# Designed miniproteins, single chains, part 42

Each design is a single chain, and the fold is of that chain. pLDDT is the mean over its residues in the fold that is shown.

## One batch from the design tools (miniprotein)

Design m1432
Fold by ESMFold2-Fast:
Structure m1432 (fold): chain A 68 residues (1-68)
Amino acid sequence: GKELFDFALDYINGLIEKVSKVDPEAAERIKKLVEEANKLYEKGDFDGAWKKLIEASKLARETLEKAK
């Protein structure tokens, strides 16, 4: 439900903080994906919202992995 989505948002926001220290441009792109996910969730497009959230999480993890 919404609680799981909110938990995922909190997790990704933590990743954005880490990404912003190594790649500020990637952090901005991830923030935009999170914004899109929130808008889709508010419209009742849960599948679209989760797809955008997964894209945000993937980009964040890939950016952090490349920075190692």
Scores: mean pLDDT 84

Design m1433
Fold by ESMFold2-Fast:
Structure m1433 (fold): chain A 88 residues (1-88)
Amino acid sequence: VKSERQVFELKKGESKTVTISSMPADALVTVTVLSGKAQVTVTINGETSTYTLSEGETLETKVAKGASLTVTVTALSDATVSVSVTTL
């Protein structure tokens, strides 16, 4: 098991993107808003889902080995957001 975590400090209107072209193993992707509010767009193998997360909220998504992943976080207020990818 390996966990990679990135924490983004964002101003209102700023965006950050995490891209993995091919997952090396089955993984759990976790997005947590530590402060503020953010819109999170998750694209897995070209299929896109969009979520609005408030402070303390967590989004979890399973991603299969070999899948492509793009997570875009857009701050709706000044926000701190954690994106974690844990390989299983």
Scores: mean pLDDT 84

Design m1434
Fold by ESMFold2-Fast:
Formats: sequence, structure tokens, C-alpha cells
Structure m1434 (fold): chain A 95 residues (1-95)
Amino acid sequence: SREERLERAEEVTGEILQKASTYFLEGQRDKAKALSELGNAGLSLIQDVKDGRLTLDQAKERLQQLTDELLKKNKDNPEVVSLITDESQRLLDAL
């Protein structure tokens, strides 16, 4: 259901932000920054869906656009690219 998808998306987004915090504490700044940007975008999109500003399909489209931008910014860092790809796919699958 829509409610179950939003709950799962919130859980995945929370996990992404926890991973960002862990990478920050470990000094892995590029990974921390990328996951922080992805996680904060996830929170914003979930809130927009809850408030009726976006449909789930529109949220997915915007998340894909953000993911493409994050991948472009990090194109020279294969570990960050892999991390963005994996975590963004988890969030897309939840939505």
C-alpha cells in the first residue's frame, strides 16, 4: 500500500543518514557527503508525498534526477558511485 511504501522509504532513508554519520566519523568525507545529500533528499520527497505535493511516481522521478546529478558529481570516485547506486536503488525500490 501507499502507507507501507512510505513507511519503508522512511526506514531506508533513516539507514542512509545513519551510514552518512558513520562515514563522517570515520573521516570518509566524500561518502558521508553523498549519502547525506541522498538521505536529506529522501526525507524531503517523503514529506512532499505525505503533504500531497507529490505522488509516489513523481517522488521516484525526482529521486532518479537527484541520483543522476550525484553520480555525475562523483564520477571520478568509483566507491562513492557504487554507494550512491546501491543506496538510491534501495530507496527507489521502497517507493
Scores: mean pLDDT 91

Design m1435
Fold by ESMFold2-Fast:
Structure m1435 (fold): chain A 62 residues (1-62)
Amino acid sequence: IEEAKNDPNVVIEPESEEAKKQIEKAGLSDKILDKSNFPDDATYERVKKGIEKAGKKIIKVK
């Protein structure tokens, strides 16, 4: 998991505010897929599907 977080083809989904802060402190803010940045769940799921179709993996962090 930690090795995958440093992969340029990995996107990170924080499951908590603490996880999000830790990812941001690591300089990986551009890799954060944050549900709160989207207007609704349907849009968020569509974006997740698009990322996976682009050959990237989504890693969930608690």
Scores: mean pLDDT 72

Design m1436
Fold by ESMFold2-Fast:
Structure m1436 (fold): chain A 93 residues (1-93)
Amino acid sequence: MEKEIEEIRREMREAAENGLERREVLELALRRAELLLEKAREHGEVPEEVLRRLRGQALFLRALLEGKDLEELLEKLEPIEREAFLEAQKYFE
């Protein structure tokens, strides 16, 4: 799971470097994060900390795409999800 999260980050950077628009890069990353969450829930072997981190990343990407208030979302996140959210923010701001 951790390696898959890092792979999403790498693919997003490569897509941006290849001239894809920011919105398209974010949409691809969100779809991958959501697919990983679905697979993790089905497999039942993923640590809760990893699931929370992946949820935080998905929430951040969705917030950017929908133009939501990032500060409001941060207040509602669990500590580990907030950490993942802030880590994802550093890649795009």
Scores: mean pLDDT 68

Design m1437
Fold by ESMFold2-Fast:
Structure m1437 (fold): chain A 77 residues (1-77)
Amino acid sequence: SEAVEAAIRAAREALSEELAEQFARALRTGLDGKAVSEAMARAALHGLRELAEEAAKQGATEAARDIYRRAEAVLDA
């Protein structure tokens, strides 16, 4: 879905390649390539928020803020 792909793209822009790939793998494995319902998209955004918290703990506060902003924008769409 567009929401899931937007979340993956935001993670790749804000996080290291390794962390972004872990996030992408988790989302795609859980979806098995099926269409994402709104509820599943919201669950994916929860994972993105957890990555934002991890980035903040690593001292990447600006990246964490950007991830939160992107996650909220997708949720509100």
Scores: mean pLDDT 56

Design m1438
Fold by ESMFold2-Fast:
Structure m1438 (fold): chain A 64 residues (1-64)
Amino acid sequence: PKGKYKVKSATPATLRLLKKEAGLEVGDEVEVLEQVDENRYKVKSLKTGKVVVLPSSSLELLEE
């Protein structure tokens, strides 16, 4: 779904992936661009502008 999201608390492995792929940390805001898979979304970092695919479980809706 479209809207602004925040990166949820994640395992160390997920945190390494987020930092490597898009320079993202827990608590960073992202914008959902597209649903790639039933459990994955293409999101854009509002901090860096980079686009990365994240599992829906790593996202928390902030604004609808």
Scores: mean pLDDT 68

Design m1439
Fold by ESMFold2-Fast:
Structure m1439 (fold): chain A 73 residues (1-73)
Amino acid sequence: SLEEMGREIEREYLELVKNVKNLSPEEIREKMAEIRDRLVAYMRAAGLSDEEIAAAEAHLEQLTEKLIELAKE
């Protein structure tokens, strides 16, 4: 269901953030790409426009870079 998809995406993201300092930049990019793909599927199922989805993908790319910087601390 849509509600289950949303909960799974949230759990994956929170687990990544929790473990971010233990991950390499490459692992962060790979995990964020998986989250992005699931989020795109979720947003399409929820009826968001292609423009809204593209904006969210761009935001996730920025978040990926911020998480990589955070991991360096």
Scores: mean pLDDT 85

Design m1440
Fold by ESMFold2-Fast:
Structure m1440 (fold): chain A 62 residues (1-62)
Amino acid sequence: SELEAEIAALEAQIAELEREIEELEAKIAAGDLSAERELVVLQSARGILLAARDFLRELLER
């Protein structure tokens, strides 16, 4: 279904964001504080996508 495809696309985007967040966290841990602002932006984006995924999952289960 189209909803299942959208959920799969969101899950793929979330996985990619989680990888990028881990890379930025590793840079910050190594002393590169210039990554802090980008980390906050990506964490916010991940939160939005997680909420959208959960909403679509609930809609599909009806």
Scores: mean pLDDT 85

Design m1441
Fold by ESMFold2-Fast:
Structure m1441 (fold): chain A 76 residues (1-76)
Amino acid sequence: SEAEEQEVLKEIEEAKERSLELVREDPEKGVEYGAREMERLAKKAAKTKNAEKINEEILRAYGEVVREATRLLRAA
């Protein structure tokens, strides 16, 4: 349902925010946490009718986490 899709999208944003907070303290641990959360959310998305669209949002969110971790590692 649309409500289930919105719930997964909200969890993706929350997982991204948490991952970015962790990345600021420890880039490697933040990326590892983000990867684990995005895998969990991808499995949840597979049960929805718009899994492809939700997976695109997962890839964008994880991309932001990896990009920030890379930026911090380069600044060190």
Scores: mean pLDDT 87

Design m1442
Fold by ESMFold2-Fast:
Structure m1442 (fold): chain A 65 residues (1-65)
Amino acid sequence: MLARLMKENLDKGYKQAEEQGLLTPEDKEAYERAKRNLDDVERISKKPLTQEELDRRAAERRAAA
């Protein structure tokens, strides 16, 4: 959720700069990098949870069985 809100805010800023004609090539590169970083952070945060969640469920199933 937070990453999505940050990405939305980033998109708004980018569009505003484009609308005002203030967008530079450097700004475009920074924007793309920021979006990639947000996506990467989301993936990293999700991976530990996914692996741990699978292990937890497997252990729970075995204990319940």
Scores: mean pLDDT 69

Design m1443
Fold by ESMFold2-Fast:
Structure m1443 (fold): chain A 91 residues (1-91)
Amino acid sequence: AKLSFENLPGSEVKIVFENDEVAGTYVILIKTETGPIQVYSFDTKEPSRVEVTVTFPEAKPVKVTAQAYLLRDGVFELVASKTFTATLKAP
């Protein structure tokens, strides 16, 4: 499992989750230093790629942590974690 990010124009960041290992139920948590936790869940039957676009209320540098968990047999395991700074380009 792999997490990556791409800064988009304006106040948006694209977070990409790539699963090349095992099909299953995944949960992605997206956190900022002081903001609410955003939660995304999906079930994959095969290796897959999921993209999530996160919008910030203001165009400013934001520290973002994305964590991906694999849920299996009632247990969640951290499979990928990445912290990055969203660098929003002014137009």
Scores: mean pLDDT 71

Design m1444
Fold by ESMFold2-Fast:
Structure m1444 (fold): chain A 98 residues (1-98)
Amino acid sequence: MKEKMLEALEEVEEEEKKRLDEILEKAKENPEDPRAQEAIKKVKELEELLEEIVEKIKELIKEGKELEEILEILEKEAKSPEEKALVRTIISAIRDLV
């Protein structure tokens, strides 16, 4: 179980990074649009947040925590709505893969 969850986490991280890269490339098509500038800033913030959340999930999986317990811990520690949404997205995706 633990090994499958770690493998699923790596796959989910790769998929999220690809999604963020696609948003960034689309925003670069119209750099004069204020929405494009906001999207670029948001993507950079989400990329940093993704790396932090992935590392926390990885550590909790290694400690033998169940996905539901990891979700509860990280949602309580989340400092922003964006962090809470990203945690839920990652845990849900891992659950679907295992």
Scores: mean pLDDT 82

Design m1445
Fold by ESMFold2-Fast:
Structure m1445 (fold): chain A 61 residues (1-61)
Amino acid sequence: NEKEIEELEKQALQAALDGDYATMRAALEKIAELDPSLKLSVDERFARGKELADQLQASRP
């Protein structure tokens, strides 16, 4: 499941970069389903992912 979680994390970041926040949230919820210890807060994870996406966007040409 570690590989699946990693792929979902990448999908969530890519969705955020594309401005597809619905897909990003769905991916975060799927990660929480695969690993309940990560079920802290989808809202907090969404906020962190959005910040990372903003940072990655700033580094693009």
Scores: mean pLDDT 72

Design m1446
Fold by ESMFold2-Fast:
Structure m1446 (fold): chain A 69 residues (1-69)
Amino acid sequence: MKVYRRELTGLSGERVVLEAETESALNQSTVDWLRAQARAEGTAVTPVGDSGQLGFNLRGERVVVDGTV
């Protein structure tokens, strides 16, 4: 099976690695994680990237999302 992997950097500089068997599941997990970060910051997250790449702006910093298998 394919395994998709994505690395994220949180607002405090922590690194998180997400993995899923499908790209859509990985994207959903990424969005869920970013929403949790946005709630902690008292803001909302909006995707700013298309075509299989996700970038989000959160209060005080841009969160970088990178990496698929």
Scores: mean pLDDT 59

Design m1447
Fold by ESMFold2-Fast:
Structure m1447 (fold): chain A 82 residues (1-82)
Amino acid sequence: AKELVEKGKEALKAGDLKKAAEHFAEAVKKGSKEAALNAAEVFEKLLKAGDYELALELGKVVFESGNEEAIKKVKEAILKAQ
């Protein structure tokens, strides 16, 4: 999962939110707790960019991860977007 987290971080640095979301979602599904936190950060960026469909898909992956810190970040991003 470390390779997927690194690929996700590189995609984020390049501004490619879709690729970042894809790599972090796959890393979360493989059990990476760090990737769940990174996915929550991409979720906030997707909401700010108006990409609500991709944000919803990524948010679901974070919620299904069971990572309480990442879930809290997603909830805070939703509250700030309202």
Scores: mean pLDDT 82

Design m1448
Fold by ESMFold2-Fast:
Structure m1448 (fold): chain A 80 residues (1-80)
Amino acid sequence: PLPSIEELKSMLESFKEYAEKYIEELKKRVSEEQVKKIEKVIEEAIKKLQELIDKGDTNPEKWKKIFLEMVDKINKILEE
């Protein structure tokens, strides 16, 4: 079944909490410049996900694409 808007809102809040913990862990292991770049990538992904929620767009393929693009960008930063 397709997720509801309320389920997507809950998932986004859980993702924000996970992202904060992920960034705190990264601060111990990578450069400050890499952390700032990764924070910006995550913020842009969150913004795009919020825009889908605001529009009532429950298409899971759009969420998947945003996450895959975010992960690809983070991996490229970590390879620097």
Scores: mean pLDDT 84

Design m1449
Fold by ESMFold2-Fast:
Structure m1449 (fold): chain A 100 residues (1-100)
Amino acid sequence: SKEVEELLEEMKKLVKEFEELLKKDPNPDEEKVIEIVNKIFELGYKIAELLPEEYRKEALKLLQETREKVIELLENKDYEGLLKTLKEMLKKLEEIVKKA
């Protein structure tokens, strides 16, 4: 789906913006980090909604498991771990989208 591909590219852009933020400042404004993370998950849920039921369930499970890990990383201010986790989620979500 063209719409799913466009949302996935927007998500890639946000992950790259977060990576650039960390390169500029390893201890960025927590509020800005939370805003970027929330936008990434909003796009992830929109992608999941557009997928067929079986792949939607797989995507939602990935998003839920990733969100739990993200909360722990944010509490620990582990922004490098957060970036790695978001990149891994994005890769797995791309694999789900390709199968659908």
Scores: mean pLDDT 88

Design m1450
Fold by ESMFold2-Fast:
Structure m1450 (fold): chain A 58 residues (1-58)
Amino acid sequence: KPTPEQVEEVRRIIEEKGFENVSIEDLAKRLGITVDEATQAVSEALREMLRERAAKAA
């Protein structure tokens, strides 16, 4: 499972570049983790972003 710090970095990159312009391979290389770990970090970052939006709407 990716660390909270890695998830935060991935979230920042997604917010800066947009999800469609984010390569999992580039994220894995940048963070020094596996592609599987980068995939998990992206999933966790997206979950956090969705929860934040839901909480702000409620």
Scores: mean pLDDT 76

Design m1451
Fold by ESMFold2-Fast:
Structure m1451 (fold): chain A 99 residues (1-99)
Amino acid sequence: MLEALPGELAPALEERARALERELRELGEWLRTDASEEEIEKKYEELKRELEKRVGPEEAEKIVEGLEKNFDKPEQVVALAGMLAQLDLAEEGKRLLAE
């Protein structure tokens, strides 16, 4: 039936996850140090639209409302980028398993 992820594929997914984690960390640093308020808002709207495309508008709205209640705008951008990165990693893993 379904086989577990082969050990030879685990390093490739680990490298991808590490690259995404690095990109997310660099994004967070940029948002806190160099980004203007306009750039933060632009990135937020971009990531929100991408989330809506991936999970649908109703689910995206619930996620965004939760983030807005608990986090400032830079933290919301990092959280959205992290969720999208996890979705990308999941799709990559499915693609590798499907060959």
Scores: mean pLDDT 75

Design m1452
Fold by ESMFold2-Fast:
Structure m1452 (fold): chain A 55 residues (1-55)
Amino acid sequence: VKSISDEIDTLRKRLDEARDFLRRGESLGAPPDYSEVDALQKKIDELTAQGKKAK
């Protein structure tokens, strides 16, 4: 239970870092790669769904 909450928090931090990295790359004209952002979001959604139905 606590592991799920901690994992979600860690994934959210990773997501913020990935988005910031993409924003910086976009400013430099680099093509954006949203695959990592999509994967992180999917994992967060899955863990959130599991936690929501714990009761």
Scores: mean pLDDT 74

Design m1453
Fold by ESMFold2-Fast:
Structure m1453 (fold): chain A 72 residues (1-72)
Amino acid sequence: IEAEVEAAVARMEPLARASPSSLENVRALFDEIAENGSPVVSRLTRLQMEAAGADEARLAALEAEVRELLAK
């Protein structure tokens, strides 16, 4: 679970930097995590909503917030 979320966050970084359509890829990752029944689904859903309208700087902040969920 934590490893899966951490892997998803790692995938977000290249997607956010690769192209303007990276937001669609980030959203798809959040949907996939939520569908898998992760215990952090509720928080990831909120981050997903923010990511839908986020620019590159905000995506980086969301990545940091997800990593905080995995911290300790």
Scores: mean pLDDT 53

Design m1454
Fold by ESMFold2-Fast:
Structure m1454 (fold): chain A 64 residues (1-64)
Amino acid sequence: MTAADQRAAQIAQLLESARLASEAYKNKKIPLSFQQILDELKRVLDLAGLPEDVRQEALDLLRK
């Protein structure tokens, strides 16, 4: 697997995780505040070294 293939898979998994977190938050399944979820997602995105556009897309999924 090339680095590009690994990056694409990582981005896809991250976006799916953000979508699931957004759904769980909207359904009141998560006992965390929206801000705590957002802060944790930002931390994960920073550790993954993802481009700013991908980070913004993931955060926007949580806000919807």
Scores: mean pLDDT 64

Design m1455
Fold by ESMFold2-Fast:
Structure m1455 (fold): chain A 55 residues (1-55)
Amino acid sequence: SRIREKAEAAPPVDDVSDEAIAEAMYLILAGVEKAIGEEFSDEEVERLEAALERA
C-alpha cells in the first residue's frame, strides 16, 4: 500500500536503537489488538517470533 511504502521510505531513527524499534512495534500491535477487540493467540505469537529469528 502507499502508506506502507511511504513509511518504509522514511528515514529510520538516527541512532541505532533496537530497543526503541521493538517498543514501537509492540505499541502498534497492542493498538491493533485494542482496535479489533481480539487478542493474538499463542500460536500466532510463536509464528511471529520464529519469523524474526529466521530473518
Scores: mean pLDDT 58

Design m1456
Fold by ESMFold2-Fast:
Structure m1456 (fold): chain A 84 residues (1-84)
Amino acid sequence: RLPTPEEQIRNDLAQEFRDLVEASLEDLDSEAEEFLEEARKAGLDVERIEALLREYIEAVRAGDEQRANQYVSELIQLILEHFK
C-alpha cells in the first residue's frame, strides 16, 4: 500500500524532527528552521510549533532529556492531529 499524500507529509515531518533530535548543537538552529518551514508549507500552526521548538532546543542545551522528550511528543501529536 502506497502512503497517501497526507501520510507522506506526516512521515517527512517526523523524519525531519528525528533529524533535529539527532542534530549536533551546532546544527540545531538550522534544523529547527528547516522543520518550521516544512510545517508552514503543510499548513500547521506555525506559532505553536515555533514555541515548542524553542522549548525543545533549550531543553536539549540544558541536558534535560525528560523535558526535551515531552516537547518532542507534543510536536508529533500536533502533526498527527492536523492530518487526522
Scores: mean pLDDT 76

Design m1457
Fold by ESMFold2-Fast:
Structure m1457 (fold): chain A 74 residues (1-74)
Amino acid sequence: GGVEAAKKAAEAGKKGDAREAIRYANEASLRSKTLEQSSSAGVGAVGGGSGLSVGDEEFAAEMAAKGAEKAAEA
């Protein structure tokens, strides 16, 4: 789950574990990218229900990436 990885990255970022945060953020990013590419191909086939899950994972991955970036700078 990309959302789970993103949450772990954000949590690690808050704790100051920059490497851990970056690792989880990278994992969440890759999962988000893979899901984005898969979803882009299948969005029309699955319909609107697919968009909710994709949006949640994208948002979580973005927040995790920002958390990791702030942790690395702080």
Scores: mean pLDDT 57

Design m1458
Fold by ESMFold2-Fast:
Structure m1458 (fold): chain A 63 residues (1-63)
Amino acid sequence: SHMQQQEFQKVVQINQEGAARFRERWAALPPAATEAERVRRSEELGLEVTREVNRKIKEWEAE
């Protein structure tokens, strides 16, 4: 349906913006001293971006 197509396109847009935010924030971080720290930072940033994406999707659905 038209509504399902619009919903899909909006979710794709929000996810693309999330991926861009991850890349931007990752590039801004100082170098990690260890591989373990690098992995931890990547996981923490990934989780934060995922939460932001999910929040934006829910906010859009509530409108």
Scores: mean pLDDT 82

Design m1459
Fold by ESMFold2-Fast:
Structure m1459 (fold): chain A 110 residues (1-110)
Amino acid sequence: MIKEIEEEIEKLKKEVEEKLEELSKKGEELEYIAAALKSIADSFISMAESIFKLNKEDNVEAYKERLDIYKTLKKEVEKLIEEEVKKAKEKKPDEWLIKVGKVDIEQEKK
C-alpha cells in the first residue's frame, strides 16, 4: 500500500542519515567525507522527488519507482562509506586510528 511504501522511504532516509552521522563521528578526515556523501545523498533525494512529481499519473507505480531510487541511494551511500573507510585503513592504519580518536579505537573489532 502507498502508506507502507512512504514509511519504507522514510526509514531508508533515516538509515542513510544515521550511517553518515556515525561516519562523521569517526574523526576529522571521515567527517569531511561524511559531509561530501551527505551532499551526494541530498542531490539523489532531490532527483527522486523530481521524478515522482513528473510521473504522478500512476500514483502506485510512481511510489514504487521512488522507493527503488531510495533503495539505490542507501546501497550506493553504504558502498561509498565502506570504500572510504577501507581506503583510510589501507593507506595508514595507525594514523587512521589516531585521526578517528580514542572513542572510535577498536570499532573494527565489534
Scores: mean pLDDT 67

Design m1460
Fold by ESMFold2-Fast:
Structure m1460 (fold): chain A 74 residues (1-74)
Amino acid sequence: SNFEKTMEIVRLAQELHKLTDGQEIQLALATFTLFKNKASKEQVREVIEDVGRQLKIPKEVTEIVIEKAIELLE
């Protein structure tokens, strides 16, 4: 389900980099919206890169999260 995919992404991000409750909610909402709308790989990359930048998540963590989100689109 889109919820289970979203929770996998949020858990992965939390394991790699401590997020505040607010940051976790923002990442979850963005990720859930991408899965719900059946976003393209390009849209997933663009949105998560933007969210990661806004939330001050390290680029290396953001890239791992993007690759996992793209994997879950299949």
Scores: mean pLDDT 87

Design m1461
Fold by ESMFold2-Fast:
Structure m1461 (fold): chain A 98 residues (1-98)
Amino acid sequence: SADEREVIRLALKSLVFLISIGGSAVVLEQMAKKSTNPAEKAKLEAQVKKFNAQIDQAKQQIKNAMANNDASKLRQVYNDLGKLSDEITKLEAEVLAS
């Protein structure tokens, strides 16, 4: 149906975005490992752990929304991924400036 196609389209869009965010999180994790400041390293590792948990949650929400044909939930998840991407990018910029 048209509704099923919309759900698949939104899920694919969200999953592609999630892959991109996951790649950025891996870069941030490597930056944390290279930090020479123990306090900064601990804070970055805590943030990476938080981001990985949010990534896993988003993946599960996409799967559940697809199972329920919930296009509205997929749009919400996509918007939340945008906010997560902004947080990771800001933190990467802060680490590079330090």
Scores: mean pLDDT 86

Design m1462
Fold by ESMFold2-Fast:
Structure m1462 (fold): chain A 85 residues (1-85)
Amino acid sequence: DADERYRLGEEYEKQGKYQEAAGHYYEAAMLYLSQGDNARAAEAYRNLAKVYEKLGDLESAYYYLGLAYALEGDDEQAKKYFEKS
């Protein structure tokens, strides 16, 4: 369930377990996308980007921010972040 995986991501993030949080946010985003829920998928990608930033992986953070902007129709911001990843 996408919502369950999103909540697990939040729980692990609160505990400072950023690697585990990243996995759960990624799975949540994939499940939301399969359901056509682009808004929730974008939220999951933003949180995924945030935890990658905390892990020091800026390349992955920029990539997932780009995906979030693309899902919300902000092609200009999406392009900018994809060029940085």
Scores: mean pLDDT 89

Design m1463
Fold by ESMFold2-Fast:
Structure m1463 (fold): chain A 80 residues (1-80)
Amino acid sequence: ELEKFSPEVLELLEELKRKMEELRERLAKLSPEEREKIQAEVASEVREISRTVTEELESVKEALERLIELVERMLKRIEE
């Protein structure tokens, strides 16, 4: 499955995995209430991105870039 994607897409998947690990570590340091808020926001945006990628395989690179941006945005919010 993944082997059918371009090297750029595979690189983005690895970057997303690293960013998700970082987000997981930061979420573990937050209160349960703050964690729930961020998880709800992430889940909402992920659903929108997932709908786009399921309609067009050509959009997978853009979807991964949006997911990476989402995780980075959430990390910045947590730092505040």
Scores: mean pLDDT 72

Design m1464
Fold by ESMFold2-Fast:
Structure m1464 (fold): chain A 60 residues (1-60)
Amino acid sequence: SDKLRAEIALKEGLAKLIETGIELMKERNVPQSQIDADEAALKALREEIEKLKAELARAE
């Protein structure tokens, strides 16, 4: 559905922003615990994107 495609695109954009944020945190010597937290959030977001892609594939 168009809604699922739009949600996937939005979440993929958000994942790229989080990836960039993690790179900046590593450059700026942010504590590893904060980097780990954001990496965990990114992993969860990527899993959600894969779930939505699977749902879209079943709907088509």
Scores: mean pLDDT 84

Design m1465
Fold by ESMFold2-Fast:
Structure m1465 (fold): chain A 61 residues (1-61)
Amino acid sequence: MLTPEERALVGRAAHEVGKGRISLEEFKKAVGTENAEELFKKADVNGDGYIDAEDFRALEA
């Protein structure tokens, strides 16, 4: 489960990339943290290697 701070970073990355899906590389660039890969794995709920609208819905529930 993501902390509120981790969710905020994921939401910020999604907003920066726009609509659609975020790759790990795009996520690392958008969040700029040393633990971006760990955050990406937590946010990639369906394990497809991207954070998409379905993952965001799961994180907001």
Scores: mean pLDDT 70

Design m1466
Fold by ESMFold2-Fast:
Structure m1466 (fold): chain A 77 residues (1-77)
Amino acid sequence: MVEEALEAIEKRFKLSPGQKEFAELLARAYQAYLEGRYDLATELGKRAEELGKTHLSPEQAEEIDKIIAEAFAPRVR
């Protein structure tokens, strides 16, 4: 799931190294949350937020978060 989320982002955006690290940390946070590892998910999410503040606008960070959330969400028909 993390790899699929990262592939979806890379196809839609050309990311700088810092932006890619943000996306990887955020995807890992989502995976940890789904696995019930809430402490790890919180720590990874906090690190992603700090990188997002440095390398991304708030709008770009929200758009990447939405793509990751959609990649991890079950498709409800």
Scores: mean pLDDT 75

Design m1467
Fold by ESMFold2-Fast:
Structure m1467 (fold): chain A 99 residues (1-99)
Amino acid sequence: MEEFEKRVEREKEEALRYLERVRRYDPAEFERMRADARAALARLAESEAKGEENLKKAQEGKSEEEKELLRKKYELTLRAQRELARAIIEGLSAEEVRA
């Protein structure tokens, strides 16, 4: 669903703008966020195989259109989470994440 893609992208952009403000105005909080982002990446990596199996099970008995939609949503969400974690760890702006 196109609306889902727009929502994920909007939420990612909002998070990146918030991150840039925190980095500028509260460096101590930004360093805490970097530690949290590293932990979040570790949890994401650990759960990736389980996530794939859960997706496959969720797709069972669904139409082909629903299966494609579920996979696309899963992949889009993972990509956004990885991009946000990378931006926090590296201190990237929204523009740099897109480049």
Scores: mean pLDDT 74

